# Designed miniproteins, single chains, continued (3), part 86

Each design is a single chain, and the fold is of that chain. pLDDT is the mean over its residues in the fold that is shown.

## One batch from the design tools (miniprotein)

Design m10973
Fold by ESMFold2-Fast:
Structure m10973 (fold): chain A 79 residues (1-79)
Amino acid sequence: MVEAEEEEIKRAIDLNKEGKSEYLESLFEAAASGDLSEEAAKKLVEIAKEAIKTVPLPEKVLEAALKAAERVGIKLEAP
């Protein structure tokens, strides 16, 4: 994943904080379904893992994030 893609992921997290969760949801859904490369999916999950400690995810987004984490072998802990 390139720096521009990391900034896009962080923007999606910020939009989720403002109640616009659709973009973040679509990124996790793509990662969970295999539409993203394994490397890109792992980087998405790792970036989100740190950010969600301070930003709550809607239930639908959290479900997609957990499925993506399971597929790439990263443990994502929900509180």
Scores: mean pLDDT 71

Design m10974
Fold by ESMFold2-Fast:
Structure m10974 (fold): chain A 77 residues (1-77)
Amino acid sequence: SMELEQKVYDITKKLGDPFKSAVLSPHIRKLLSGKMSVDEFISIIDTIPLIDKKIASDILVDLGLLTPKEAKELAEK
């Protein structure tokens, strides 16, 4: 869907890094389409060496899947 691709782009452009955008786009796409849970997303991000929990938590807040408080707790873990 073109609407899905626009949402993926709007989230990934905030990273300011084309490499991080390319790596995260397929996972954000699955998360937005309901094909991936929040816990699965966090687990996948933990395996990617250039993406930290802060980036994952910020994306989850932007998607409305975590509150800012929950995201802060995740990033400080």
Scores: mean pLDDT 80

Design m10975
Fold by ESMFold2-Fast:
Structure m10975 (fold): chain A 90 residues (1-90)
Amino acid sequence: DAAARLRELAEKLAKALEPKSPEGAEAVRALAERYVATLDEDALRRAAERFEKELEELELYEEAGIDSSSNPADSLEEKEELLKELLEKK
């Protein structure tokens, strides 16, 4: 399903962009939905290939910008627990 693939790639690209450009992330999502509504399946496949290349380039140049599904709160909790352990050993 070319439409599902385009939405998947657009969501990954949007999440990667969101920390730097929330407006850019929303624009990417809106563009994907517009493409799904207006393009045929062959054009959607080409659009998906373009989004995939854009994501690969973003990953190469902005390695820290890739938003994983890991909640930042989880890593903060781990850091707080480590600090607590270090303080208790004093």
Scores: mean pLDDT 61

Design m10976
Fold by ESMFold2-Fast:
Structure m10976 (fold): chain A 65 residues (1-65)
Amino acid sequence: SVAEETGLKISAIGLAIEVGAESVRFEGDTFYFYLKETDPAEDAAKAKALKEEMAKLGAKAEVVY
């Protein structure tokens, strides 16, 4: 529903701010988080955490560097 979609967008924006993402986009059924490359291990950990948190909300997420 529109209300559920709005809730997911708000949650995604909050997560983007928390992890210091440059932006977040919603296209199709997937949230795309745009992160700067820093350290490969730290970048991988952030990507994993973002995907896991969005999955808990029932949403698809991908990380873009």
Scores: mean pLDDT 79

Design m10977
Fold by ESMFold2-Fast:
Structure m10977 (fold): chain A 105 residues (1-105)
Amino acid sequence: MKEKAEQLRQQSLQLYQQALQARFQGDYQRAHQLALQGDQLEKQALQLEIAELEAKPNPTADDKLRIEMYQKQIEALDLSLQGKLREGAVLYTSSSIRMIGDLLD
């Protein structure tokens, strides 16, 4: 499953690159559609990684923290997919800062 998650992330990256190119060409509708497809593939990759971590017979504390991080990333992607890009970005940044703070304590 790790290899499949990596493949989905690579496909997501390609879609984001195509979205940037479309945006550069002034095709904002195509850029938006490609970015949404990229977000969907990234979400699928994160869901697969969560499933692999949950399938471990002896999950570590680090595994549990990674599951929580991936869940929050999915929440941000869901806001992006709903057209709430600004709200998604703010939530993602706030969650990331909070988690870094908790890890340093």
Scores: mean pLDDT 71

Design m10978
Fold by ESMFold2-Fast:
Structure m10978 (fold): chain A 95 residues (1-95)
Amino acid sequence: MYDERIPPLVWEANQLLKLWRDNAPQEERLKAAERFRREAETFASLLKDEKDRQAILEEVDRVMDLVRNNASLEEIEKGIGDLFDTINKAGSKQL
């Protein structure tokens, strides 16, 4: 169920943000972002509403673009925040 995927997704998001705060090498940030993307895609795949799934995948793509473009910590935090806001809205419909 999608609720069981929230803790792993939060964990991977926090790992990604930690690498940004620590100014870790781009290679490490890309690896963390790839783990985060996989968890987010797994979460999206469990959703019943195709529009909610598409909205989450669009926000995931935005986060991945921010990672690839070496965005600021502020930009990546906002991107992850926007993604979790989208997830919370989708989850509320399915509770």
Scores: mean pLDDT 79

Design m10979
Fold by ESMFold2-Fast:
Structure m10979 (fold): chain A 67 residues (1-67)
Amino acid sequence: MKKLLEEGRKRGYELGKKVMAGEIDLLEANKEMEEFAKEAASQGVDETVARMAMSIGYAEAILEHLR
């Protein structure tokens, strides 16, 4: 469980960095977050909790970019 939430946060952070760099748009980032949430749910982690972990990582990347 803890490893999946840490992975979600790291994936969210990488998605945020890619969005800020213009490599992907917000729609693609949301698609990746939903795919991870479904993967986590299949392993017994609540889909909402997994989505929240990714959202935290995503927000961290945006805050770092804003400086």
Scores: mean pLDDT 80

Design m10980
Fold by ESMFold2-Fast:
Structure m10980 (fold): chain A 79 residues (1-79)
Amino acid sequence: AEALLAATEEAARAAIERAEEVSKALGGNKAVVEATRKAAEAAIEYVRAKAAGDEEAAKEAEEKALEAEAAAIEAVDAA
Protein backbone atom coordinates (compact mmCIF):
# COMPACT_ATOMS: atom_id res chain seq x y z
CA ALA A 1 0.00 0.00 0.00
CA GLU A 2 2.77 2.48 0.95
CA ALA A 3 4.79 1.38 -2.10
CA LEU A 4 1.83 2.18 -4.36
CA LEU A 5 1.45 5.60 -2.69
CA ALA A 6 5.17 6.34 -3.23
CA ALA A 7 4.89 5.27 -6.90
CA THR A 8 1.81 7.49 -7.33
CA GLU A 9 3.65 10.48 -5.80
CA GLU A 10 6.60 9.89 -8.16
CA ALA A 11 4.28 9.65 -11.19
CA ALA A 12 2.52 12.83 -10.03
CA ARG A 13 5.84 14.69 -9.85
CA ALA A 14 6.81 13.51 -13.36
CA ALA A 15 3.42 14.63 -14.73
CA ILE A 16 3.81 18.09 -13.15
CA GLU A 17 7.32 18.45 -14.64
CA ARG A 18 5.94 17.57 -18.10
CA ALA A 19 3.09 20.07 -17.63
CA GLU A 20 5.66 22.77 -16.74
CA GLU A 21 7.54 22.01 -20.00
CA VAL A 22 4.25 22.28 -21.94
CA SER A 23 3.42 25.53 -20.12
CA LYS A 24 6.85 26.95 -21.08
CA ALA A 25 6.26 25.97 -24.73
CA LEU A 26 2.88 27.78 -24.61
CA GLY A 27 4.54 31.00 -23.35
CA GLY A 28 4.08 30.43 -19.64
CA ASN A 29 0.41 29.38 -19.48
CA LYS A 30 0.17 28.09 -15.88
CA ALA A 31 -3.42 26.78 -16.22
CA VAL A 32 -2.12 23.45 -17.60
CA VAL A 33 0.31 23.14 -14.64
CA GLU A 34 -2.46 23.96 -12.13
CA ALA A 35 -4.84 21.39 -13.67
CA THR A 36 -2.07 18.75 -13.63
CA ARG A 37 -1.30 19.49 -9.95
CA LYS A 38 -4.99 19.06 -9.05
CA ALA A 39 -5.17 15.76 -10.94
CA ALA A 40 -1.98 14.55 -9.21
CA GLU A 41 -3.37 15.52 -5.78
CA ALA A 42 -6.64 13.69 -6.50
CA ALA A 43 -4.72 10.56 -7.58
CA ILE A 44 -2.73 10.58 -4.32
CA GLU A 45 -5.95 11.09 -2.29
CA TYR A 46 -7.56 8.17 -4.16
CA VAL A 47 -4.67 5.80 -3.33
CA ARG A 48 -4.68 6.91 0.33
CA ALA A 49 -8.46 6.47 0.59
CA LYS A 50 -8.34 2.98 -0.98
CA ALA A 51 -5.51 1.98 1.40
CA ALA A 52 -7.63 3.17 4.37
CA GLY A 53 -10.78 1.40 3.05
CA ASP A 54 -12.57 4.77 2.76
CA GLU A 55 -14.74 4.25 -0.33
CA GLU A 56 -16.47 7.65 0.09
CA ALA A 57 -13.14 9.53 0.08
CA ALA A 58 -12.00 7.42 -2.89
CA LYS A 59 -15.11 8.44 -4.85
CA GLU A 60 -14.53 12.13 -4.01
CA ALA A 61 -10.90 11.85 -5.18
CA GLU A 62 -12.05 10.23 -8.45
CA GLU A 63 -14.54 13.08 -9.04
CA LYS A 64 -11.79 15.68 -8.37
CA ALA A 65 -9.54 13.90 -10.88
CA LEU A 66 -12.28 14.04 -13.55
CA GLU A 67 -12.86 17.77 -12.87
CA ALA A 68 -9.11 18.46 -13.12
CA GLU A 69 -8.96 16.53 -16.42
CA ALA A 70 -11.86 18.59 -17.84
CA ALA A 71 -10.14 21.82 -16.70
CA ALA A 72 -6.88 20.73 -18.38
CA ILE A 73 -8.70 20.05 -21.67
CA GLU A 74 -10.37 23.50 -21.52
CA ALA A 75 -7.00 25.17 -20.73
CA VAL A 76 -5.36 23.49 -23.76
CA ASP A 77 -8.32 24.38 -26.03
CA ALA A 78 -8.12 28.02 -24.86
CA ALA A 79 -4.38 28.20 -25.60
Scores: mean pLDDT 73

Design m10981
Fold by ESMFold2-Fast:
Structure m10981 (fold): chain A 77 residues (1-77)
Amino acid sequence: MSIEELLKKGREYTDLSVEYLKQGDFRKASQYTAHSIGYYLRALGLSIEQGDEKGQKEVGEAVKEASKRLDEAEKEV
């Protein structure tokens, strides 16, 4: 997988986690959060291995946005 594909998968699992948080399904939300983190870590590892500073910044921004969205969804419950 490319860095872009890994980030896309990370965002898809963040979207699922946010959806389940809003539904009060904390078990599924936690499970999908773990999956999204896994994909972001793989993207970060690959960007470091390739010396891709732009990719590293994109991973950082994706994680920051995911954290914000999860925090906001938790406050809606």
Scores: mean pLDDT 83

Design m10982
Fold by ESMFold2-Fast:
Structure m10982 (fold): chain A 83 residues (1-83)
Amino acid sequence: SVEEEINALLEKARAAKDNGSKFLYLAQAIGLLHRHPSPELLEKLLAEIKKQEESVRALLRDFVERHAAPSETRERILAALSE
């Protein structure tokens, strides 16, 4: 399921030791959540984004601005990336 895939990506992001891997897993989770909106999964994703270093957050912001169409999900993710 999409929920299982997003939860697995969030676990991989937490376990990753390098910022590049954290970015890739979180970017994939954002893409899935944008296509399959879920308030519960959005809250989990936002919590994980807020734990990231500024370098990862900057890459995620650029990714979302370039690839996500305007939506409530996009707005909430961008707000979390800006603290």
Scores: mean pLDDT 84

Design m10983
Fold by ESMFold2-Fast:
Structure m10983 (fold): chain A 137 residues (1-137)
Amino acid sequence: MSLLEQAREQLELVIESIRYELEELAKVPKEKVDEFIEKIEKLRDEFLKNFGKSKTFDEVGKHLVDFAYNVGKELGKVAKENKLSDMEQFHLVESVSSALVDFTRTVGRRLGMSDDQMTDLGKQVKKAFIDGFKEAM
């Protein structure tokens, strides 16, 4: 299996996790969950296209950070529009940011990144996601 195929499969698991978290929230209608997932799938496809063209670890890291920021921004819009409580927002942000960090570590490990490099990139990905989420609120 190519690294690109592995990244696609891992992102599908991240998106499934996000869908599950949103579907458990009674305040978010199914139609709005479906609309959000369609947007995140487009962001995934853009990330995978950029990832496939990347020649350096720094380029891959930049695209992961950009992806996480845009996911955060779209999720922040969902939270704002559906009036999620501070507690619902906290649990959603922690769950999704954790999934994105785990994805970053999986990709970094396959690329041959060190544990320190994966930890630093994971922190950047988490920060970008949270920044995007807050900016949309």
Scores: mean pLDDT 87

Design m10984
Fold by ESMFold2-Fast:
Structure m10984 (fold): chain A 60 residues (1-60)
Amino acid sequence: SMEDLLAFAERGHKLYEEAKKQGKLDEAREVFNEADKLLKSGMPPEEVAEYAEKKFKEKM
């Protein structure tokens, strides 16, 4: 739904801002590239966001 996509975008923006604060934009870019591939493969946005958040925490 549009609400799910907006929530996804909001979570992505929050992750980007955190990466920027930590000087980890390259790591965030890698995670976002993986997330984009998963989203394009038909994975639900909510699951993609959870995956991206988990992967980014592993790199912090």
Scores: mean pLDDT 82

Design m10985
Fold by ESMFold2-Fast:
Structure m10985 (fold): chain A 86 residues (1-86)
Amino acid sequence: NLKKQAEEKAEETAREDAETIVREEGLGESAFGPIYEVLLEYYKKIADIILNKEPVSKEEIEKEAIEAVKEALEKGREVEREEEER
């Protein structure tokens, strides 16, 4: 079913992107969860927009993508700093 396939794809893409961010930024494994959650929420929202054919502007989607990546990086760095102090 399309909705289930869209959810699975969102989960897979979020996991791959989170792994890439953790690796490229040199973050600890504790950063993966927070980054994955932020990206997963964003990809699920995009999948929902596509499935419902909502007339969302490209500019609005791009701004939200930039915000999602920025939030993911910020959360990852916060968790890594806390882990290093434990």
Scores: mean pLDDT 74

Design m10986
Fold by ESMFold2-Fast:
Structure m10986 (fold): chain A 74 residues (1-74)
Amino acid sequence: SEIDKIVEKLKKGAEELLKKNSSLPEEVKNEFKEQIEKILEDIRNAKSKEEIDKALNKFKGVVLELQDIAAKLA
């Protein structure tokens, strides 16, 4: 399904981002993983395009937050 393709793409993107930032503290990486898992579940359970778009915006925010943390710790 289209939802399954979106979930797979986002999951792979998050996994690649974690690999690139493997040196970050474990608690930062774990918080990122938990936030991503919640977002992916929001997408799987979405009943409308608007709910999917909201979850995608949350995904973007979580990615930017991890990148900001990585930059500050570099």
Scores: mean pLDDT 86

Design m10987
Fold by ESMFold2-Fast:
Structure m10987 (fold): chain A 107 residues (1-107)
Amino acid sequence: MSPAESAAQTLKELQAALDDAAALGASPDVLAQLQDAVRIAAEGTRLAEQGKNKEAFALSAEAYQKVSDAYRAQAERSSGDVRRQLEVQSSLFAMSSSVFKQAAKNE
């Protein structure tokens, strides 16, 4: 997968996360953080198209970390199965952030 394809996939996944959080009735503050993450991912896509792979991977890492933090914040306001699902998704996004942070260092 090219860096540009990877950045586009990141943007797609984070847009889906925003849509899912909105459907679950996430708070305005959480939705604002997710919107910021989508914006950062879109900037990463633009940088990848310019061949700025290190910067693109760094923005993907930042975007995934913001989504992880937003999902954790929403989990703290939730209970039962919804809370558990949000905690699991937060952890998965944190793992994606770590992967892209490592990819940025290897460029």
Scores: mean pLDDT 86

Design m10988
Fold by ESMFold2-Fast:
Structure m10988 (fold): chain A 68 residues (1-68)
Amino acid sequence: MEAPLSLEELRALFDYARRERVPPEVTREVLTRLIEESGLSPEERARALAFLEEQVARWEAEVREEAA
């Protein structure tokens, strides 16, 4: 898991979206597009997408728990 710049950028953008109260679904869509357009290798893209999906799933679970 080298090239920490891409994952660090995704983490920063995700954290920013949470602070700005952007819906998790919109955040997922925007960041997925950025990952796809970044020209990453298939393996790096899979890693970045997995990271994003995990972060979004946790955020959605937190919102659901608070709403329940």
Scores: mean pLDDT 72

Design m10989
Fold by ESMFold2-Fast:
Structure m10989 (fold): chain A 63 residues (1-63)
Amino acid sequence: SSVEAMTKKMVELQKASETMDAKQREEKKKATVEELSKLGYETDIWISPQNPKTIMFSFARKK
């Protein structure tokens, strides 16, 4: 399902970001937003200010 695919991409981004530099994180965020956009989601992604290893997501279905 779209929700399952979205969750998988979120977990994958979270794991990958733990070993990435700032440039790689921005590129991966952009790619993930684009992939989720293809699944019909408008997504905002940011790094948690409390823990830089934690990725925060906000998403809504496209109108």
Scores: mean pLDDT 72

Design m10990
Fold by ESMFold2-Fast:
Structure m10990 (fold): chain A 100 residues (1-100)
Amino acid sequence: METLTTSLSLKAGETKTVTVLGVTQEHPRVRVVVTATAESGVNVTVKVLSVETDEPDTQVLGDPVTVNGPTTGTATVEFGSLSGRLGRVTVTVEFSASKL
């Protein structure tokens, strides 16, 4: 399994949207992990806005997993290919930082 990782930073009161665009034809399964980090005393809320593929045999494996938390929020999306060839995958995630 290939893992595509993207990281960003948030200040209290910020909302950022990140789009991860991957082309992952070398592996039949890919994990996309997007992490936002904020200062101490700040809570991060995560929303997966969209998940897209451009190949008909590329599938999202289960539901996107989101973890809200103090200082860190993470979204994880897994993709698989029935043909063993993964197409282009796009994941759009919104992170919101609020002071605790």
Scores: mean pLDDT 77

Design m10991
Fold by ESMFold2-Fast:
Structure m10991 (fold): chain A 73 residues (1-73)
Amino acid sequence: MVSPAVVGRAARDLGHPDKAAREKARELLLEALEQDPELVRRVAVPILEPLLSHPDPFVVEEAQRVLEAVERT
């Protein structure tokens, strides 16, 4: 069972300066999306959309990847 707190933290961690933290957050969000897509849409999407305007292009790329996966569900 995926919790809203875990999903919310992972969505915020996609903006992390550490590449390993961002990769772990992406994997967690994609796993959460397979388990509970409605929860990810409600909790993660509002956090991820502002990350598309982040100054770090690697953060933008990770946010785009997760949002594209959400669109496919």
Scores: mean pLDDT 84

Design m10992
Fold by ESMFold2-Fast:
Structure m10992 (fold): chain A 104 residues (1-104)
Amino acid sequence: SEEEDLKKVKEIIKKYAPEIITAIKNRDFDRLLEIVKKISKELSKYPKGYQKLLNELRYDPTKLTDVDKAILGLMFELAMRGELTGKLVTDITFIALAAEKIAK
């Protein structure tokens, strides 16, 4: 069910949240990207839960958090490498914001 998928998605993000927060704090964008790719692969098994959690996340562009700054830094780095894709932008933004909110 969508509710069971959502529970699994939240459990996966909670599991990786400490590593995500540490990578953000250390500005280790390579580690953050590796973690995001791993989580994205696991979340692809629960697409309804992923979509439901995306709808629960609110982005306020008037307030830049440390997570928002880390996302911007990573997106800039990937753009400079020619590796930035639309899917990767969505996955990075979603997973980093979800990890910050679930870990707190």
Scores: mean pLDDT 67

Design m10993
Fold by ESMFold2-Fast:
Structure m10993 (fold): chain A 87 residues (1-87)
Amino acid sequence: SLKEKIKEKLDELYRLMITAADREGREDLRNKVEEIYNKAKESGYSKEVMEELLKVADEIIAHTTDPELQERLRKVKEELKKLIDEM
């Protein structure tokens, strides 16, 4: 189902965003990622909250210095965006 695909892709993006925040030593970014991820779950993965999450992902990408991790984040974000656009 579309919701299962969104959940799986979100879980993948969440893991990458947490990894990026931790590598940068940015507790503020980690907290922001955890907050938006929990908000997404609590909302039942609503389109509005998922679009907010994509903006948080953009902020994480902008602060990621590892080029390989940054590229993986962009790719997974784009895949999630395509699923959200189908909602």
Scores: mean pLDDT 89

Design m10994
Fold by ESMFold2-Fast:
Structure m10994 (fold): chain A 60 residues (1-60)
Amino acid sequence: MELSDEELFQLIVEALESHGVSREIAEKAAQAVIASGRPKEEILAAVEEFRETLDFSGLM
């Protein structure tokens, strides 16, 4: 399944909020990451790794 920029943006925001970042700051960070022109595959991999560094049971 191909991720849209909007879907990727939402995943980044959710990952950052899970680490205690406010939604406003998370949204600005997600915009900057997407605007960087990095491959979506690399961004997705980084988001998944970032989510795994949270306490898995604390996220759920």
Scores: mean pLDDT 70

Design m10995
Fold by ESMFold2-Fast:
Structure m10995 (fold): chain A 82 residues (1-82)
Amino acid sequence: MSPEEEARRAAEDAREAGRRLKELVENEPENVTAITGAALRAIGAGIHGGIAAGDSPEGREAQRAAEEALREAGFTARMGPL
């Protein structure tokens, strides 16, 4: 798998984690364990994409997708280049 392909998969993983995180926050706000797990998955996916493709558009998109996913659920996170 190319670094760019890996970063694109990481961006999609971050978006999927973000969709789950938003659903949990809106429908199951007391499920702190699941919310934390979804947030960590989004963060991990953003980091993974950044490591895989660095400063490329694909790496930046993975990090942006993770930040947007967290923001939509009411969290604030910043991910810089590695």
Scores: mean pLDDT 74

Design m10996
Fold by ESMFold2-Fast:
Structure m10996 (fold): chain A 66 residues (1-66)
Amino acid sequence: MSKQELADEIAKELGISKSTALRSIERDGLIGPNDVIAVRLPEKQKIVYYRVNEDGSLEKIYEHYY
């Protein structure tokens, strides 16, 4: 999965812009099968953790408010 494709999926799921999603990916995570990525949403005061499945789909595993 490319960073752009992942940014699109995160943007749709979290209701944020593609540019915000892409910046979060570039800062916070690596992308690969079974990898975990962290997406920081400062305006919502939370961090969301996703597992990247073998088929490239995202599974939300945890969210943490700060």
Scores: mean pLDDT 67

Design m10997
Fold by ESMFold2-Fast:
Structure m10997 (fold): chain A 98 residues (1-98)
Amino acid sequence: SMNNISSQVSSNLQQASDYAKQGNSQKAQDILDTTIKDIDDQLKNTKKTKPDDTLTITFLDSMKNTVKSIKDLVQQGNIQQAADKAQTVSTQLQSYSS
């Protein structure tokens, strides 16, 4: 469900933020890559089973792009910005999962 993926992504972003703050950019990137793959798998499944669910597809695509932007910040060495964005998005996703 969207609640399950939102909770998982939120948890992963919190972990990525924590690792980035600890100076472990590789571990942060690994978590972000796994998160992108998980979102991609959900997108593929939704497009096959519910192709008319444009709201869910748009939500998952936006979430994937957001996680990619956080990874880009980590790769650029903008660790504080990456950590702050990951924390903010994690909190927003938690408000979505009830």
Scores: mean pLDDT 85

Design m10998
Fold by ESMFold2-Fast:
Structure m10998 (fold): chain A 97 residues (1-97)
Amino acid sequence: SEAEEILERARRAAEESLAAIEAAAREGAAALLAALTEALGRMTAIADEVGSMEAQKKLRELFGKAAEAAEAGNLAEAVRLAREGLEETVRLLGEHL
């Protein structure tokens, strides 16, 4: 179904985004902030296509906290929050579809 195709695309985007975020965290805060911004844009586009305002709000909330953690130099916490944001966004997209 179209819903299954969108959800599969969201899962792939989340997996690829998490891998990029984890790699960027090894390089440092500036790289991590750039990766968080790119992932936020990618996942927001999918949530907007689906029409899930709840997914968009949760993604922005958790990625906002991740960016704050990265700016504070807590890269491990930033990655944890980003992972949670990606997982929750995919879950909410699945519930909406």
Scores: mean pLDDT 90

Design m10999
Fold by ESMFold2-Fast:
Structure m10999 (fold): chain A 85 residues (1-85)
Amino acid sequence: SASLEELKEQIENLSQQILDNAKLYAETGDPQYLTLAQQNAQKLQQLVDFYLSTTPPSPELEELKKLVTDAINQAQAIIAAAQAA
């Protein structure tokens, strides 16, 4: 559906923004990028949770769920490494 296609695009864009902000935080130490990464991660989780609750399970939705989980895990790893340095 159009709504699922729009969600996929939003998920891809937010996932990229989370990773980009995590990398910028690691490079600069600027807390604004950490805040942006956290805000984007919260928005991403809310969108996924909403559509998973309203749409029957499908391979495409399972792939979207995996993409979200992978992006958040990668961003958290980058942030944790930066904070440990």
Scores: mean pLDDT 82

Design m11000
Fold by ESMFold2-Fast:
Structure m11000 (fold): chain A 112 residues (1-112)
Amino acid sequence: MDAEAEAAARRGVELVREAAERLLAMAQAGASPAELMAFLKEWIGLDLAPDDPIDVDEAARRLAEKEGIDLLAALAGVAALLTAMAAPPETAEAEMLAAALDAVRAALRRAA
């Protein structure tokens, strides 16, 4: 389980790396949480209003369809992107990977 979770988390983080770097750059430039969320929704392909919360499972399914990847890696990617919006730049990569791992482990526990 852990090796599978770690592999999926790494795939997810790598898939979203460019989008995460853009979110971090926008945050450093003073973008509002609403602007960061709008970018995230557009990048995943979610047709949601600015005030609508992101359903992580639905976002992961949409990202998996968009990129042609497995659902665990997509879930890891969504978790990493959400973390990038709030993470300080100095710890962003470590926090994204940790969030991705937690999301994949939670999904594997639900499936078991």
Scores: mean pLDDT 78

Design m11001
Fold by ESMFold2-Fast:
Structure m11001 (fold): chain A 68 residues (1-68)
Amino acid sequence: SDLDKLFDLAKKKAPELKDMVDLLRETLSRQSREEQIDMLDELAGMFEDLGLDEVADAARKVAESLRS
């Protein structure tokens, strides 16, 4: 899934954040579609602040896909 690819990319770019990323993925999987969109937008901002621009862009694209 696009979410799995997003979190695999995050762990590849920031392996030190693996446990946090795995927890976020688990949390996100229990959310409604609308909550997932909101959380993905927040996560994109967080990844951008961490300098993980590629991961931030991927998160925004997943959120956009869920809106369509």
Scores: mean pLDDT 82

Design m11002
Fold by ESMFold2-Fast:
Formats: C-alpha cells, sequence, structure tokens
Structure m11002 (fold): chain A 87 residues (1-87)
C-alpha cells in the first residue's frame, strides 16, 4: 500500500540522515537509490522527478553541497508523498 511505502521511505530517510551526519556519501547515495525504487512502485512520476534531481546532485563536485542537495531532495519528496496520502 501507499501507507506502507511511506513508512519504509521514512525509515530509509532516517538512515540517510544518519549517513549524512557521518559524512558517508556512499551510503546516502545507496539509500537514495533504494528510495527511488520504492516510490516507483506507487508513483512512477514522483520517482522520475527524484531520480532526475538526484543525478543532478551527484554531478556536484563539492561533498557538502552534494550532501545538502540530496537532503533537500529527500525532504521535498517525502513532503510531496505525504500530501498525496492526505488527498
Amino acid sequence: SMEEVYKELSELAGKLFEAAKAGDLETMEKIAEEMIELIKKVDPELAEEFEKRFKEALAEKDPKTKTTKILVIVLETLSKFREKLES
């Protein structure tokens, strides 16, 4: 269900935030990819938007800017997903 996907996304986002605190970009990237695959099952258009923005963030040369962009993408995507659940 969409509610089950949201729960899993929230848990993955928590792990991604912990990886960000640790400076573990590799783990952040892996978790973001897992989030994209989960969203794709229920909202392919939102998943495509996330993947596009994520690829743009990966092109960033500065690690701090890359981390910030990934975090913003995750937060905004979760917000949009929550709005769809409440509709």
Scores: mean pLDDT 85

Design m11003
Fold by ESMFold2-Fast:
Structure m11003 (fold): chain A 91 residues (1-91)
Amino acid sequence: MEVKVIGDVLKNPTVFVRGGGREGAEAAAKALQELGIPSTVGVIGDTGIVKANGDLTGEQAARVARKAAEAGPEGSTAVVLGDNGYAIARK
């Protein structure tokens, strides 16, 4: 799986899991929970959307993106989008 990260700290991050649906969203939320970060989960069509209630390091964002993309079907893309950077993983 290809993972790319820009930025050392992602502030106000939102996770988008295109093609991952609810399964991708729930995996992202679980990864955030393991980091002690509360989150809110939603789904629009086949896209999971998770708002993190805390900042992420680039490494933490990469982990969240990877776990979210892994939980979705083949071709799922997870993006953790912060004010100061992003992490992207593609299955």
Scores: mean pLDDT 86

Design m11004
Fold by ESMFold2-Fast:
Structure m11004 (fold): chain A 75 residues (1-75)
Amino acid sequence: SDEELAAALQSLPATLLAGLIREEARRGDVAGLRKLLELAGPQLSSPAVRAALEEILATSTDPEILALVREALAR
C-alpha cells in the first residue's frame, strides 16, 4: 500500500533514498520517480536527497522527469 511504502521510504537512510531516486531517473521511470517523490515526505529536505534532485535537474533530458524534480525542489 502507499501508506506502507511511505513509511518504508521515510525510514530509509537519506543516502539510500537518494540512490533510489537517482536509479528511477536513470531508467526514465517517470511513474516510479513520481511515486518516490510523492511518498518521500520530510526526506525531500535532506541534503542527500536534495543533492540527488539537483544532479538529475542538471543531467536529465526528459521533460517529465525535469518537471517532477523542479516541483520537489520547490517544496
Scores: mean pLDDT 85

Design m11005
Fold by ESMFold2-Fast:
Structure m11005 (fold): chain A 92 residues (1-92)
Amino acid sequence: MEEERRRERERRRERLLRIAEELGLELVGEEYDEESGEYILTLRGNGVTGRIAASGRILGASSAEAALLLGIAVGLMRIEEGVERVIKKNEE
């Protein structure tokens, strides 16, 4: 029932955290936003801090550099989602 939604939220969260780590960002804070139904992550690294929803919505950035790094993370997440979708479609 809600397990599928939870699994989807956790999968999105895990993907974003993995991509963030590859970009030199680490998780320093996490909260659940009931209004959007998703996790809000606070990431820090390379002298920058930012807040991002696990869906890829950027909520705050300490600098233009932070905003760019978060934007790259969102772009990479969308690329991975797109590639996975194409592969699954071609296997069916």
Scores: mean pLDDT 76

Design m11006
Fold by ESMFold2-Fast:
Structure m11006 (fold): chain A 87 residues (1-87)
Amino acid sequence: MEEIHSEGMYVRRPGETLEQVIATLEALARADARAWAEDQGRGDEPIEIETEVEHERLPDGSVRVTLTQTVTIGDETHRYTLEFLVR
C-alpha cells in the first residue's frame, strides 16, 4: 500500500452547505482516482474505489475536509489522502 498526501482550498458560494461542498470534493476525488487507475494500463483488472470523508472545524472558522481514497486494481491497493480547507 502507498500513501500520498496533497492539499487544496475551497471557498463556499452563498447558500452552499458543507454537505454540498463535501459531495463536490468527493466526486472530484473519485474522478481523479479512476483516471489514475485507468492510466495504469490494467484494463482487464477490476477497479474498486473506496472514499472515506472526515471534517474538522478549525479555530479560524474554516473547515478541514479530509478525503481518503483507496483504489484497488485486481489484488493491488493504493491509498492516498486529500485535504481541503473550506472557507
Scores: mean pLDDT 75

